# Ledger of designs, part 13: designed miniproteins, single chains, continued (4)

Each design is a single chain, and the fold is of that chain. pLDDT is the mean over its residues in the fold that is shown.

## One batch from the design tools (miniprotein)

Design m12446
Fold by ESMFold2-Fast:
Structure m12446 (fold): chain A 57 residues (1-57)
Amino acid sequence: MQEALDQAEARGQAAMARVQRIKELVKQGKIDELSEEEKKVLEAIEKGQKALDEVLA
């Protein structure tokens, strides 16, 4: 039980760290340094941002 929660938190933090790294690389103009998996995550973030902008209006 506790182990499952700790693993879920660790995976959540790892995912957040990946998102942060992707954003930092994009801000630095190093998009070419992203892997195919990271590019898919970036695309999902951009789609989410557009959806949020529509809802926020």
Scores: mean pLDDT 72

Design m12447
Fold by ESMFold2-Fast:
Formats: structure tokens, C-alpha cells, sequence
Structure m12447 (fold): chain A 61 residues (1-61)
């Protein structure tokens, strides 16, 4: 149970880091950086979804 909670926290921290990088890349006028920003936002959303699932499972264990 404890391990799942810590893993969820790590995923949320990674999602925050990716969101910060995505925001920085989105401010760039480079088309390649704009695509990278889109990819990072998608990955961050997936990490947040997984973290929420792990947190709910940790509560039941």
C-alpha cells in the first residue's frame, strides 16, 4: 500500500515537470518545439491519470 502511494507521488511530480517543460516549449516559435509540447502534455495527462488510479488502489489496500 505504501509503495503504491509513493509511486503515485513520483508520477505526479514527473507530470508537473513535463507540464513545465511543455509550457516553455509552447512559448517557442519553433514548429518542432510545438510538437514536443503537445507530446509532453499528453504524457503528463497519462501520468496524472495513472497516479489517480494508484492512489485509489492504495486507499483500498
Amino acid sequence: AEELRKYAEELREKAKELEKKAKELAKSDDPEKKLEAEELEGIAALLEAMAAWLERKAEKL
Scores: mean pLDDT 80

Design m12448
Fold by ESMFold2-Fast:
Structure m12448 (fold): chain A 76 residues (1-76)
Amino acid sequence: KIEELLEEIRELGEKIEEALKKGDYKEAAELLRRMAELYEELAELYREAGDEELARLAEGMAEEARRLAEELEEKA
């Protein structure tokens, strides 16, 4: 499941880059909010596996994705 989440996050990253390149800030923000959800799931799975360092990193990535989404929504 962790490997599947990492693949989804990677694919979302590519889509976010495409949306940003187009200036589609609304689409990019929606994709970033989805990415934040996946990072939150990833953090929980890492914590369950006993990997607190990776869990904290994933939580930080989720927070950053939400922050970026909010900034992009203001620009849209």
Scores: mean pLDDT 84

Design m12449
Fold by ESMFold2-Fast:
Structure m12449 (fold): chain A 62 residues (1-62)
Amino acid sequence: DLTEKGRELMLQGEYEEARKYFEQALKENPNDKLALMNLGVTLDNMGEYEEASQYFRKAAEL
């Protein structure tokens, strides 16, 4: 599962690689709430606060 692989990478601090996996998961399922939330957390850890906030809002609407 792409979202699960992304989460493993995120926990290891591989934020850029994790981001790619979450982005691919969202290409296959744009309404994947877990992928949206995890992408938000990844971006937040990278200091991309504005973009992270947008993904959290999308997840909250699902």
Scores: mean pLDDT 86

Design m12450
Fold by ESMFold2-Fast:
Structure m12450 (fold): chain A 68 residues (1-68)
Amino acid sequence: SMADFEAELAALRAQMDAAIQSLVDYERKRLIEEKGLSEEEVDKEVAEMTQRWQKLADRHLAEKAAAR
């Protein structure tokens, strides 16, 4: 059903959002510990990375919905 498909897409988005958050948390730690960036520099880079990953996730979900 359409409701089942919408639930599947919502679950996939939640999984993608969780994966993005894990990657962001890992990268934040790496930028601070390995690169020695300031909190302001890390916040800027992490925000840009988060936006890129979210845009890709949105695109993939839209393509999956269109292919149905």
Scores: mean pLDDT 83

Design m12451
Fold by ESMFold2-Fast:
Structure m12451 (fold): chain A 62 residues (1-62)
Amino acid sequence: MKEALIKQGEKLVELALQAYNEGNYDVSIRLLTEAAKLYKEAGDYDLAKQVEELKKQLEKEA
């Protein structure tokens, strides 16, 4: 179960970066928010923090 949550979070991060490259910043931020929630649910707070930091960087550039 936790491994599935981490894999889902990884997929959302990939989709978020793709959306950002396409100029869909709002979609990118939403996907990163969901990825962070999945990582927290999996108990991987380090991955959640990394995603939250990435989200802050993208919010400054959007």
Scores: mean pLDDT 82

Design m12452
Fold by ESMFold2-Fast:
Structure m12452 (fold): chain A 109 residues (1-109)
Amino acid sequence: SMAEERERIKQLLLKHGVSEKQAEELVELIEKHKADPVVVAEWLLSRDDLSAESKVAIILMVLGAYVRRTQSTEEGLKKLEEVIKLAESRPEGKPVAELLREILEEEEK
């Protein structure tokens, strides 16, 4: 149910301090790009008003939606690696990259 998934993503964004307007904009971005976590990570890394933990939580929610849509954990792991590389390429993204690396290491267990 796309409507339930949209509402869950919106509620998660609000819980992590994203404004209602920004939450709607990000949900539209997620829908337009078929839950591509790289596109969402680029948007989140441009934000100075969110913690690294909040950015990671949002990225993981989008990644979960991406895995459900593709029905492929392998495709999801590739996207997670792309997000980590993107975050590592930016000084502001390093805390996000470190948290995501820990999650990737747990997924490889």
Scores: mean pLDDT 80

Design m12453
Fold by ESMFold2-Fast:
Structure m12453 (fold): chain A 94 residues (1-94)
Amino acid sequence: SGELERDLELYAEGVRLALAGDYEKAVAKFEEAIAASPQPTALLLYNLGLAYAKAGDLEKAAEYLRKALELAEPVNPELAKVAREELAKVEAKL
């Protein structure tokens, strides 16, 4: 459990903060979740990218959405699709 339990708690806090519109705090919690995880998931990277986009950091948003897409493409076509769509929206604003 250890690292995975910490990752899940931090991820859940990040999601809660993002739903409340506190995107800068959501970014911080998602980054803590990534640091606590030995292998960050595509979903975690996707949510961090979205939180960065909503916080106004478009360059970081694009970086993490690309990483999410790369991890999602071989195993999760639905997540890959939404990551690609959000990346396109972010890149259009750069």
Scores: mean pLDDT 87

Design m12454
Fold by ESMFold2-Fast:
Structure m12454 (fold): chain A 93 residues (1-93)
Amino acid sequence: SSDDIATQVSQIIRSSNLSIDQLMVLWQSARRTAQQQGITTPPTPTTQDGIIDSIQGIIRQANSSQQQRIIDSMVSTARDLGYFDLADQLDSI
């Protein structure tokens, strides 16, 4: 379900130990892809928990095709930034 995938993504991101600045780059990637698919996104978060909760909320609103595109965008961004373990875990969903 959308809730199950959203929960898995949030748990993976929490386990990555990324800084707020690094999480913000992932959030911007997820937001951009979600907006391109017509998903309404929340205001810019300012805390680590806020960023993760925002990503989870975006994925929860998405259908399976939209979720895959959002996750693929975050995987690509994580790889570009050298967060290979995070990228591999997200790609496994």
Scores: mean pLDDT 86

Design m12455
Fold by ESMFold2-Fast:
Formats: structure tokens, C-alpha cells, sequence
Structure m12455 (fold): chain A 89 residues (1-89)
């Protein structure tokens, strides 16, 4: 499956790190720590962009359109996270 191929081609530790950053950002928002939340969202955006680059490289190597679509999704997610960080700062 495309998901299995993605998980093989990306660093699972990086996925865990991105998830942890998003959870911390959510907690910072609930605590009213908007500047801290903005920083965490920007860090999560950087991780998403790095994962998108890895998926894009895998798509180029394999010709898999699903990997290219996953890369586009993560690129859009990174842009959205950066926009939310700007709104909080």
C-alpha cells in the first residue's frame, strides 16, 4: 500500500517528533501561552516540510503518484501551521 511505502521511506522518529510538537502546541494554546504555541507550530511546520521533501524524493525515485500527493498534503499542512503560528504571535 502507499501508506506502507511512505512509512518505509520516511523516518518514523520524525513522525513521532512532529506529533509530539503538535500535542505540546495544543497544550500551550489551552494555557494561554500563545508565543510558545507559535514557536511549536513553526517547529512542526519545519518537520512537515522535511517529510514532504523525503516523500517528494521517494516519488521521483519510484514514480508513485500517491507519494507525490502525500508530499503535497504535507506542504499544505506546513503552510497552514505557519499561518496559525502567525495568528497566535
Amino acid sequence: SELELVLERVDLAALEEADALLREAGEAIRAGKNEEAARLLREAAEQARRLAEELRAAAEETGDEGLAEAAEYLERLAEWLEKKAEELA
Scores: mean pLDDT 78

Design m12456
Fold by ESMFold2-Fast:
Structure m12456 (fold): chain A 105 residues (1-105)
Amino acid sequence: LRQRLSQLSAQYTGARIRSIGHLLDGDEAAALASRREAADLTRQMSDVYAELGQDDLAALERQISDLELQRIAALEAGDEKTVKELTEEIRKLNAQLSALSQQAR
């Protein structure tokens, strides 16, 4: 399971890098597709944490995945206010996830 988490984390980083690359190339559709891939990988990490009995980490990863999907929908709708609010919330949850992940060790 820890090896699976490591693999998913690497895939997540790759999806994030691809999303930024597509944005720099002006391919917004490809950038959003890579962002959806990152959100799905976050969901898969949530499932692995749940299998490990790390329920708090699982819940945070799931919440982050759900908010990322909402942010993608807001981006597609051109709702800049919602994008900004969701970006701030996702940042806070990622900070909490990082802190909790270190304590679970």
Scores: mean pLDDT 82

Design m12457
Fold by ESMFold2-Fast:
Structure m12457 (fold): chain A 82 residues (1-82)
Amino acid sequence: DEALKLIEERKYEEAIKAAEEAIKKDPNNAAAWAALGMALRLKGKDEEAAKYFAKAVEIAGDVTHPDILEVLLFGREVLQKM
């Protein structure tokens, strides 16, 4: 995912924009909602991040869906390397 690649590069503003563009193309893209939440969390916007993670779970059905789990595991790895 382009948004996850930008998060890896610590380009959080660009990651937010990439996730928002993915959501505009497909509002049912749970991975894009989760990536938006992760980028916001890494930027310190925890309340906004929680809202977008909730939307991702709503679309995917649960937090263990592969699209959601991949983003959460990726964010954990990035946070550990910060």
Scores: mean pLDDT 73

Design m12458
Fold by ESMFold2-Fast:
Structure m12458 (fold): chain A 60 residues (1-60)
Amino acid sequence: IDKLLEAAKAFYEGDYEKGLELVKESGDEKLYEKVKEMIEKGASGEEVAKEIVKYIEEQL
């Protein structure tokens, strides 16, 4: 969870490389694939960050 929060922060700040690495390190392959698809479709870092935060909330 801490790595996913850091990933969301990285995407919000526009650091896509760091954000993707942190999602990969979290071990959640499904989320990693979804995040990559969002970026490929032109999603903003803010949109990706919001999706990660939503995912974390759904795991609670």
Scores: mean pLDDT 80

Design m12459
Fold by ESMFold2-Fast:
Order: C-alpha cells, then sequence, then structure tokens
Structure m12459 (fold): chain A 67 residues (1-67)
C-alpha cells in the first residue's frame, strides 16, 4: 500500500476540500462540465488521503447539485 506522509495526507485533504467547493460553486452556476471535473478531482484527492467515505460523499453531492 502506498502510504502518504502526514503532510501529504493533509495537503490531499485540503486539495479535495478546495476542489469540492469549486465543484459545488460551478454546479450553482449551471456549469455541469466544470462541476463534474472538480468533483472528480475532489474524490480522487480524498481517496488518495484514505478518506474513501468522503470521496463517495463528494461525488454524491456534486451529482445531486448538477441534476
Amino acid sequence: MVELTPEEREAAIKAAEGSLKKALDYAKQGNKLMATRYGVAAAIHYAMAGENEKALEALRKVDEAIK
């Protein structure tokens, strides 16, 4: 298993949080393409940090916001 350092894990979580905020903001603007792109980026970063539940939740929130 590839293990991140504590700093790398924290950076990944912050990147995920930033991407999720942008995804939801783009979804509110009706920009479904950018919302999806940032949503996927958020999920990838959460998964890299081992936060699999948050990764799935991020995808669900973006999916609900863009419909």
Scores: mean pLDDT 83

Design m12460
Fold by ESMFold2-Fast:
Structure m12460 (fold): chain A 94 residues (1-94)
Amino acid sequence: MKVVVKLDPSLSLIEQVEKVLALVYTYIHQGKYEEALEVVENAIEWAKSNNDEKTVEFFEKVKEVIEKGIKEKKSPEEIAKELSKLYHEFLSSV
C-alpha cells in the first residue's frame, strides 16, 4: 500500500509536524502500523532535506516507539500516549 504524505509549504514547521503526527495517530488507531512507519520515514527524509536535526531526532524517536510497541504488542492507546509525551517534550525544546 503506497502512503503519500503531501507537505504544504505554506504551513509552519509546527503545523507540518502536527499534520504528520495526526496521520500517524490515525494509522496506529486503525492497526496500520506499516503505513504509520512509512509516514514517519517520509517525515525523517523531509526533515533531513531541511537540515533540521531536532525534527529528525524527534521522528527517529517516534519510529523507535512505534517499532518497540509493535514488538512488545502494546495497544494503540499505549503507543499514542508515548508519542504524545515525545511531542510535548519536542514542543518544549522548540
Scores: mean pLDDT 78

Design m12461
Fold by ESMFold2-Fast:
Structure m12461 (fold): chain A 106 residues (1-106)
Amino acid sequence: DDDAATDARLAAATARLREIAAKAAPEEGAAVRAALDELGGLAGLRAAIVRALNVADEAQRAAILAKLQALAEALARVQADPDDPAAATAYARALLAVVDAVREAL
């Protein structure tokens, strides 16, 4: 199975997220690092999202999915300009919004 390849990709993506958080505004960057540490990186966040979607009502599910879409759009902006601290801060805020929605549903 592809579990080892998936774990390696999630570890690399977690490292990339920490790099983006380091370029974000200090408050948002620190909050992202704390959330990733508490959740066990992207692997833990992914597991929490799956759990939240399984227990959430229709409105909570719609909110989580909308925030995940916003996170994907913010990531595209960071990828277009990796050195833009405003893009990094927007991405950090989008990620924290996903974490908050997941915690609210759990």
Scores: mean pLDDT 81

Design m12462
Fold by ESMFold2-Fast:
Structure m12462 (fold): chain A 68 residues (1-68)
Amino acid sequence: SHMDEIEEELRELFEQAYEALKAGDLESARETLERVEELLRENPEAPQSFHDAYRILREILDHHLAAA
């Protein structure tokens, strides 16, 4: 289904963002999370757990960006 496809893409993007953050690649993490934000904005019906995961990863990114 459309939602199953969106959930799978979100899971892959979250994995990419997490690996970028672990590697200290803040630019790649920012770009990946911007894509997550766009998908969640276009698909607000996505499960709350995906919105929560975005918030957590974005907070981690923002703390690192503020330190730069």
Scores: mean pLDDT 87

Design m12463
Fold by ESMFold2-Fast:
Structure m12463 (fold): chain A 65 residues (1-65)
Amino acid sequence: MEEYLKKGEEYEEKGKKAEAEGKYEEAVEYYDKAAEYYEKAGDLKKALEAEINAGLVRIKKYVLG
């Protein structure tokens, strides 16, 4: 359980860094992976937040580009 939570946190951090650098495709991929690991960890709130972040980055790619 804790191993999945840690992996979720690692991918979420990578997603945030990619988003900050304007690498939206990589950010989406990392947030999607974070959501998968948070779901496996049973942290549904963090999983949903990561999924929402992935969706928002997809929207930013189309609206701000």
Scores: mean pLDDT 82

Design m12464
Fold by ESMFold2-Fast:
Structure m12464 (fold): chain A 70 residues (1-70)
Amino acid sequence: MEEELVREIREAGAEGLRRIAAGDLELAEATIEQLEGLAEQFERAGALRAAELAREVAAELRAALAAALA
């Protein structure tokens, strides 16, 4: 189960990076906010691996978005 969540998080991260590369910054920001919300939900549910990965991916996307806006 958590392995499936990990796969979905990674796919969302890849989509976020594609949106940043395409200049769809609003959609990229929405993807980051979704991952941050999911991380909080996963942590409350005890899915700690998925929560940590979601936070990490969201942080990577935020850094990429900030670089794209600079």
Scores: mean pLDDT 83

Design m12465
Fold by ESMFold2-Fast:
Structure m12465 (fold): chain A 66 residues (1-66)
Amino acid sequence: GPPQLREAVELILEAARAREAGDEERARKLTEQAAHLLNVSVETAEANMELAIADPERAREVLARA
């Protein structure tokens, strides 16, 4: 896939880990970076982070296939 997509998925997965660790500031910065790379709203990137938290196995598959 395009390099920006892979980088954005990696940023979303790191944001999910930061949020689970209680680092809300890091999670926010990482979702903002992912939103910029994908040219979507921060709210859209945050929704994708919530999906990664809900289904981490599927998120891992997406990264492996990117």
Scores: mean pLDDT 79

Design m12466
Fold by ESMFold2-Fast:
Formats: structure tokens, sequence, C-alpha cells
Structure m12466 (fold): chain A 92 residues (1-92)
């Protein structure tokens, strides 16, 4: 499923953002583990109910429409990066 691929890529971007921020701020390992657990919970919710979860996270309708009309690998990566940033923000 295209949605499954995008969710996995978005999760990877979210983890990268969280770890990058945590390293820059020198956060304790316990806090980093909690943030990563929150990212995983959001990813699981997205896999079960993508549209409902996007609405709860405040994802713009234009991004949701982009997801339905993805035609290229670059568009998929851009969508995943945007969703990943939103996931990281929601975990913080």
Amino acid sequence: SLYEEIIEEAKAFAIGWVRGLANALKLPEEEIEELLERVEKIAEELRKDPEGTFKRLGVDEGIIELLKNIKTESEKQIAAAQIGLIMAGAAL
C-alpha cells in the first residue's frame, strides 16, 4: 500500500528529527526513549486510521489530497518528510 510506504518513511523522518533535536539539546536517554515511543504510537495510529489520525494531528487537507495524488518518488518523499515533521512535533 502506498499509505504504508509513506507512513514508514514518515516515521523514519520523525525519528531522525527527534534524535537530531535530542542530540543538539543533550537530552537524557530516558526522555529520548519516551519521545521515540510517542512517535511509534502515532505511527501505529496512522497505520490503523490514516485519515482520522491526520485530522487529529491537524494535517492540512492539501497534504491529504497530495497523498491521494502522488505520482513520483520525489512527491512521496516530500509528503513523508512533511508528515514526519508533524509526527515529531506531536511527540514533543
Scores: mean pLDDT 82

Design m12467
Fold by ESMFold2-Fast:
Structure m12467 (fold): chain A 67 residues (1-67)
Amino acid sequence: SSAEEHYSLGVGLLSEKKYDEAVEAYKQAIELKPDFAEAHANLGLALEKLGKLDEAAEAYRQAAELR
């Protein structure tokens, strides 16, 4: 599977409010493409929805660093 396929899966899971599963999908996208700014940003959003604010802040920082 491509990074883009894992990212699309994460987006679908996020829309279903399956935040833990969305986090895993975005992490898989990042593992395949570490410079995937959109995956880092959406990982931050999913982590924020889970109340994992420190992890969300780090994911957002990575997204900003790549843009």
Scores: mean pLDDT 88

Design m12468
Fold by ESMFold2-Fast:
Structure m12468 (fold): chain A 74 residues (1-74)
Amino acid sequence: MREELLREAEVALYTMSANISLKIAEKALKEGNLEEAKKEIEKLREQAKKLEELGELELAEEYRERVKELEEKL
């Protein structure tokens, strides 16, 4: 079942990317770098959408909640 392995790999990749974007956005906000924060928040939003497309609805919603929290700090 190659398709299952590819899906699992994609979920892992987008989850890792989302966590990286989240941490960079948090750091950028703490440092007052609003442009970097906005850039990473947008990447996080895109990664959440990809996770939703892969069927990870609950995980995608968790990242969307994080996007909202970060946007409120801009």
Scores: mean pLDDT 84

Design m12469
Fold by ESMFold2-Fast:
Structure m12469 (fold): chain A 70 residues (1-70)
Amino acid sequence: SPMEEIEELLRKAKEAILQEKFKEASELYKKVLALYQENELSDEEKNKVNELIKEVNELATEVQEKLLAS
């Protein structure tokens, strides 16, 4: 299902961020946005995806700030 694909891509994006592979994470994020726009997700599914995207963005900010502090 589109939801399962989005969840898997966001999981991979988090892994890429933790490995400081920001270009790979960005490409995974683009795929998530494409699936989100191309598929009619329910409001519940949209809320879940938005929460997962927020978690990914917060993690990316934290990792980048830690790198800038070095």
Scores: mean pLDDT 84

Design m12470
Fold by ESMFold2-Fast:
Structure m12470 (fold): chain A 61 residues (1-61)
Amino acid sequence: SPYVKAGKGALKAGDYRTAVAAFELALKEDPNNKEAWKGLGEAYRKLGRFDEADVYYKKAE
């Protein structure tokens, strides 16, 4: 998904809010996209929102 690639790029750049938006668009396109759920988990962890990160990592399984 182009949105997953964009989200991963934003994570590497430290643009965590942009990463969240990109991964949310990927999930709107395909709600079973495990890479997008994992990406949301990583973005929320970087934002210090650990409880939300854990929920998204669980959805990536």
Scores: mean pLDDT 87

Design m12471
Fold by ESMFold2-Fast:
Structure m12471 (fold): chain A 81 residues (1-81)
Amino acid sequence: MEELKELIEKVEKLIAEAEKYLKEGKPEEAIKKAREALKLIEDFLKREAEEQRAAPPSALPTLEELKKRAEEILKEAEKKL
């Protein structure tokens, strides 16, 4: 699952950057990073659902947790604008 592993790594990096910007009082930058993370996750999940690809069960909870985390950052950052 090379594609999934690379997706998780990219999403984790984007979420970490979004959290850092939010902590630094840069909600606009945090929103940009959180939206990028959400788009990557949603695009991947949409392809998996439509193409019925087999994904490891252990990876799906990780993607859902990352998606939830990105959505929380986005919501908090937008509230600060």
Scores: mean pLDDT 75

Design m12472
Fold by ESMFold2-Fast:
Structure m12472 (fold): chain A 106 residues (1-106)
Amino acid sequence: PVPAGGPAFGETRVSREEFEAAKERLREGVEALVAANKRAGVEVKGIGEGEAEDEEGNRAFAFVVKTVDSTTGEENTFTVVIATEGASDELIEEAVKQAEADMEKA
C-alpha cells in the first residue's frame, strides 16, 4: 500500500484553474497504467475516485487502484492524488478516504 501524498507519481500540486485539466490527465494516465498491468498479468480488483473541497476553495482528487498479481496473489494498493497548492494533508486524506469508499461500493 502507498499512503496519500506518496512518491513521485503519487501527488501533484496545481493551481485552482489547472485542477480540472490535471484531474483529467490523471484519469487518462491511470487508465493507461491499468491496461498495461492487465497485459502484464496483474489483475485490477477495484478502482475508486474521491474528491474533497474546503471552505477556502482548495480541492483534492484521489484515484485508488487495488491490484493482485495473478501468479503470487500479492495485493497492492496504489494511490494517486491531484491537489490545489493550498490543499492540506487532511483534505487529501479525505479525498483518498472517499476514493477507497467508492472502490468498496462497486
Scores: mean pLDDT 74

Design m12473
Fold by ESMFold2-Fast:
Structure m12473 (fold): chain A 75 residues (1-75)
Amino acid sequence: MDEYIENTIEKLKKLIEEYPKSKNKEELLKEAEELVKKLKELLERTMPEDSEERKKLLEELEKLMEELKKVYEES
């Protein structure tokens, strides 16, 4: 589970980094949004609401989403 979460976050970071240089910006945006949605659902389903680890992961996802929105608005 932890490996899957880590790999998904790394994949999101790569998508955000590649977004400005990509010819398929709309597809990358949709892929990133889908990954965030799936990961949030997974965290809600598998981790307790009062989990410190869950809070940190959700905060990291929120920061990645803000980064993605910023890049989207700039392009």
Scores: mean pLDDT 75

Design m12474
Fold by ESMFold2-Fast:
Formats: sequence, structure tokens, C-alpha cells
Structure m12474 (fold): chain A 55 residues (1-55)
Amino acid sequence: GPEGAAAGRAAGLAAGGGAAGSSTGQMKFDEVSHAGGDIEAARAGGAAGGRAARP
């Protein structure tokens, strides 16, 4: 259900965000967002974070 999907995304984001990419990646992400409406970049980041959680 929707809670399962949200939990999966949160876990993936925590794995990706808590890793090395968190500090520097967040800076670049914020700049990209300022450059335009980069919701696509946010989705790509979420997908990458989710993949980082795989074994």
C-alpha cells in the first residue's frame, strides 16, 4: 500500500542520503533546483537512493 511505498522510499533515501552523497549531493541538488523546476532531478535522486538499498 501507500505506506509501504513511502517506507521503501524513506529507507532508500536514508541509505543514499546517509551515505557519502548526503552533504555534497544536497548542495548540488539545491543548486539544480534553483536553476529551474527540477522535480525530475528529485525523482532521479529518489530512485538512485532506492537502488542503493538493494543487496
Scores: mean pLDDT 51

Design m12475
Fold by ESMFold2-Fast:
Formats: sequence, structure tokens, C-alpha cells
Structure m12475 (fold): chain A 92 residues (1-92)
Amino acid sequence: ENLKKAKELLEKAVEYLKKGDYEKAAKLAEEAIKLAEQVDTPEGKLIAAEAYSVRAMAYAGMGDDEKAEEYRRRAEELYREAVEQGLDVDEY
């Protein structure tokens, strides 16, 4: 189950982000993105959006503002697509 694995990787990425381990957070977020993007569903897009947000925060923590902005924009795009495809954001 790619979505279950993506969620688990995303949870670990958030944990490392909170610890200030930005490099490990970015790597785990990237793995979560790859798995979530293999599932072309609104839920998969939401998980990918959250993972891109974590990746953006990790790169900002590392001082790479250009990559942080790139990943933040991608997260916003994927979140919009998920909502447009009928995901109920009030349940999130």
C-alpha cells in the first residue's frame, strides 16, 4: 500500500523536522512524495502536498530559500488539485 507507506514516511519526516534534522526530514519527505505520486487520487495528492510542505520547511531550515519556495509552490498546487477533485478538507 503506497499511501500507507507514504503516510508513515511523512510522519517520520515531520518528527525529524521538529528535531531540527533538516537533511533527514527532506530525504524522508522526498520518499513519501515518490510513493504518494504513484497513487493518482485526491488523497495521494494531499499526502504529496503535505510531504512537499515538509520538504520546503526542511530546505528553509538548511538555508536553501530557492528550493524551499519551489517545494512550497508545488505543495500549494497539489493541495488545490486535491480539493478540486472533491477531497473534503474539513475532515483533514
Scores: mean pLDDT 83

Design m12476
Fold by ESMFold2-Fast:
Structure m12476 (fold): chain A 118 residues (1-118)
Amino acid sequence: MEERAQRARDLAVETLNKAIELFEKLREMAKKNPEVQELLDKAIEVLRKGAEEVRAAPTVGEIVQVLLKTRSEVNKLLDEAIRKAEEAGDTELANKIREAKQKVDELFEQTLAEIGAL
């Protein structure tokens, strides 16, 4: 495997693991909203699967494709979780999920930029 591909995998896995930690904290906040907790559990599983796919990816291009797909799937789940929190009247939880979504998007953008600079 190329040295660049290994650095890209390491960066991508680190970012996915940071996102998992953030969502595990949100999951605890969502304990009284089982629909929101289920959506956060699905987002964590998408991130874990993304990390496995990144580890198996032979090229930088494939690593980038996995990150973009994972980001898209996670954002869709978070948007649904925000709606469910708002429907339940939990504006505090909805706002915390929005903050987490922004932080995760920033992490993905930074990682994609770092991989692009390799």
Scores: mean pLDDT 89

Design m12477
Fold by ESMFold2-Fast:
Structure m12477 (fold): chain A 95 residues (1-95)
Amino acid sequence: MIDGLEEAAKEGDATAQTALGQIYYQEGKYEKAVEYYEKAIKINPNNAEAWTNLGQAYAALGKYEEALAYYEKAIELDPSNEQAKANLEALKAKL
């Protein structure tokens, strides 16, 4: 499964890149997750979910200012994104 996702991600499939990022995030490999989410966003910069996922990965790395900016970008792209809003408020409560 991962090998097929890696091939699709190498071909520029933003969905496969987001899926690989999520797999690395679940493994605790947050820097790898960031790399794949950034690749996905370069292909589809209007994907609010990818911006939300990037914010979560940066927060896991302790990079809270970047995480805030990415959650704000996700909300800008999709104001109905309740996950990004919840993540933004939770992060603000820790600062």
Scores: mean pLDDT 82

Design m12478
Fold by ESMFold2-Fast:
Structure m12478 (fold): chain A 70 residues (1-70)
Amino acid sequence: MSLEEIEEELRKLDKDGNGKVSIADAVRLAEKLGVDPEEARQLLEAMDTDGNGQVEIKTAATVIHILAKK
């Protein structure tokens, strides 16, 4: 799956249209794509500099894409 396809799936989870997705929703998508949910969560939490449990769609997509290629 391409980075662009992952971004589109994450945009479907962005319920308030702010360009961000919850770490929980991003981890669920990662798991469906065969990515280790714990590895995805750890990396996404490291990217959540505000500590609010949300990350930018582009950031989440990049993390999932990289982990899906390992």
Scores: mean pLDDT 79

Design m12479
Fold by ESMFold2-Fast:
Structure m12479 (fold): chain A 88 residues (1-88)
Amino acid sequence: SARREALRAQAQALLAQMRELYQQTLEQGAGKVDELLDAARGYGDAMMGILALDVGADAFAPVAQRLRAQLEQELEELRALLEALAAA
C-alpha cells in the first residue's frame, strides 16, 4: 500500500530526527525539548496510522484515542524531567 509505505517512511524520518534532537538535548541542554516532543507526537501518530491500516480505522479509533491520551501524559512527564535535568 502506498499509504503504508508513506507512513513507514514518515515514522523512520521522525525516529531519526528524535535521535538527533535527543543527542542535542544531552549535549547542549533543554533548548530542543519542544522539537523533540513534537517529533515524538508525530512518530506516535504515524505508528497509530500504520496499526489502523492493519485492523481497520473504525475498530482502532477507540484504541487510538486512549493511546494519544497516554502519550500526552508521558510527554508532559518527560518535559518536566528534561527541564529539571537542564536546571540542575
Scores: mean pLDDT 80

Design m12480
Fold by ESMFold2-Fast:
Structure m12480 (fold): chain A 82 residues (1-82)
Amino acid sequence: ELEALIYEGLGASYLKQGKYDEAIRYFEKALELDPESARAYTVLGEVYYKKGEKDKAIEYFERALSINPNNKKAKELLEKVK
């Protein structure tokens, strides 16, 4: 749990720097520790959208919604990508 938060923090730091591949790696590590983190899936969707990989972004947003159907941010971002 603390380790997952550390990886999420590192991923967010790389995302702010525009280092999308590094951000993806750290969020993937966070998901290894917490596979049901709708937040981590939502952020991975955002990263793929920023990389121009819309289809992959949609997959991650849909995965976030499969875990938490009431995730407002994932719903809003999914509609934005469509």
Scores: mean pLDDT 82

Design m12481
Fold by ESMFold2-Fast:
Structure m12481 (fold): chain A 75 residues (1-75)
Amino acid sequence: MKEKEEEAKKHLQKAIEAVKNGDYETAIEHFKKAAELLKGTKSAADAYRAMAFLYNKIGKKEEAEKYLKKSDEIE
């Protein structure tokens, strides 16, 4: 359990850093990895919401809606 949480935390940190640098595609990749490691948790739902926001930022509205729906299914 702790190993997956530590790996997910590293991906979340890299995602946040990428967002700060304006690298939204890299941020989405790291949020996706973190969500997969934290599957079924509130942290995974938060990562999907962040992905939806970033997809909207880069103009991919269909992908944004897809991940927003995914976050709602996890809570």
Scores: mean pLDDT 80

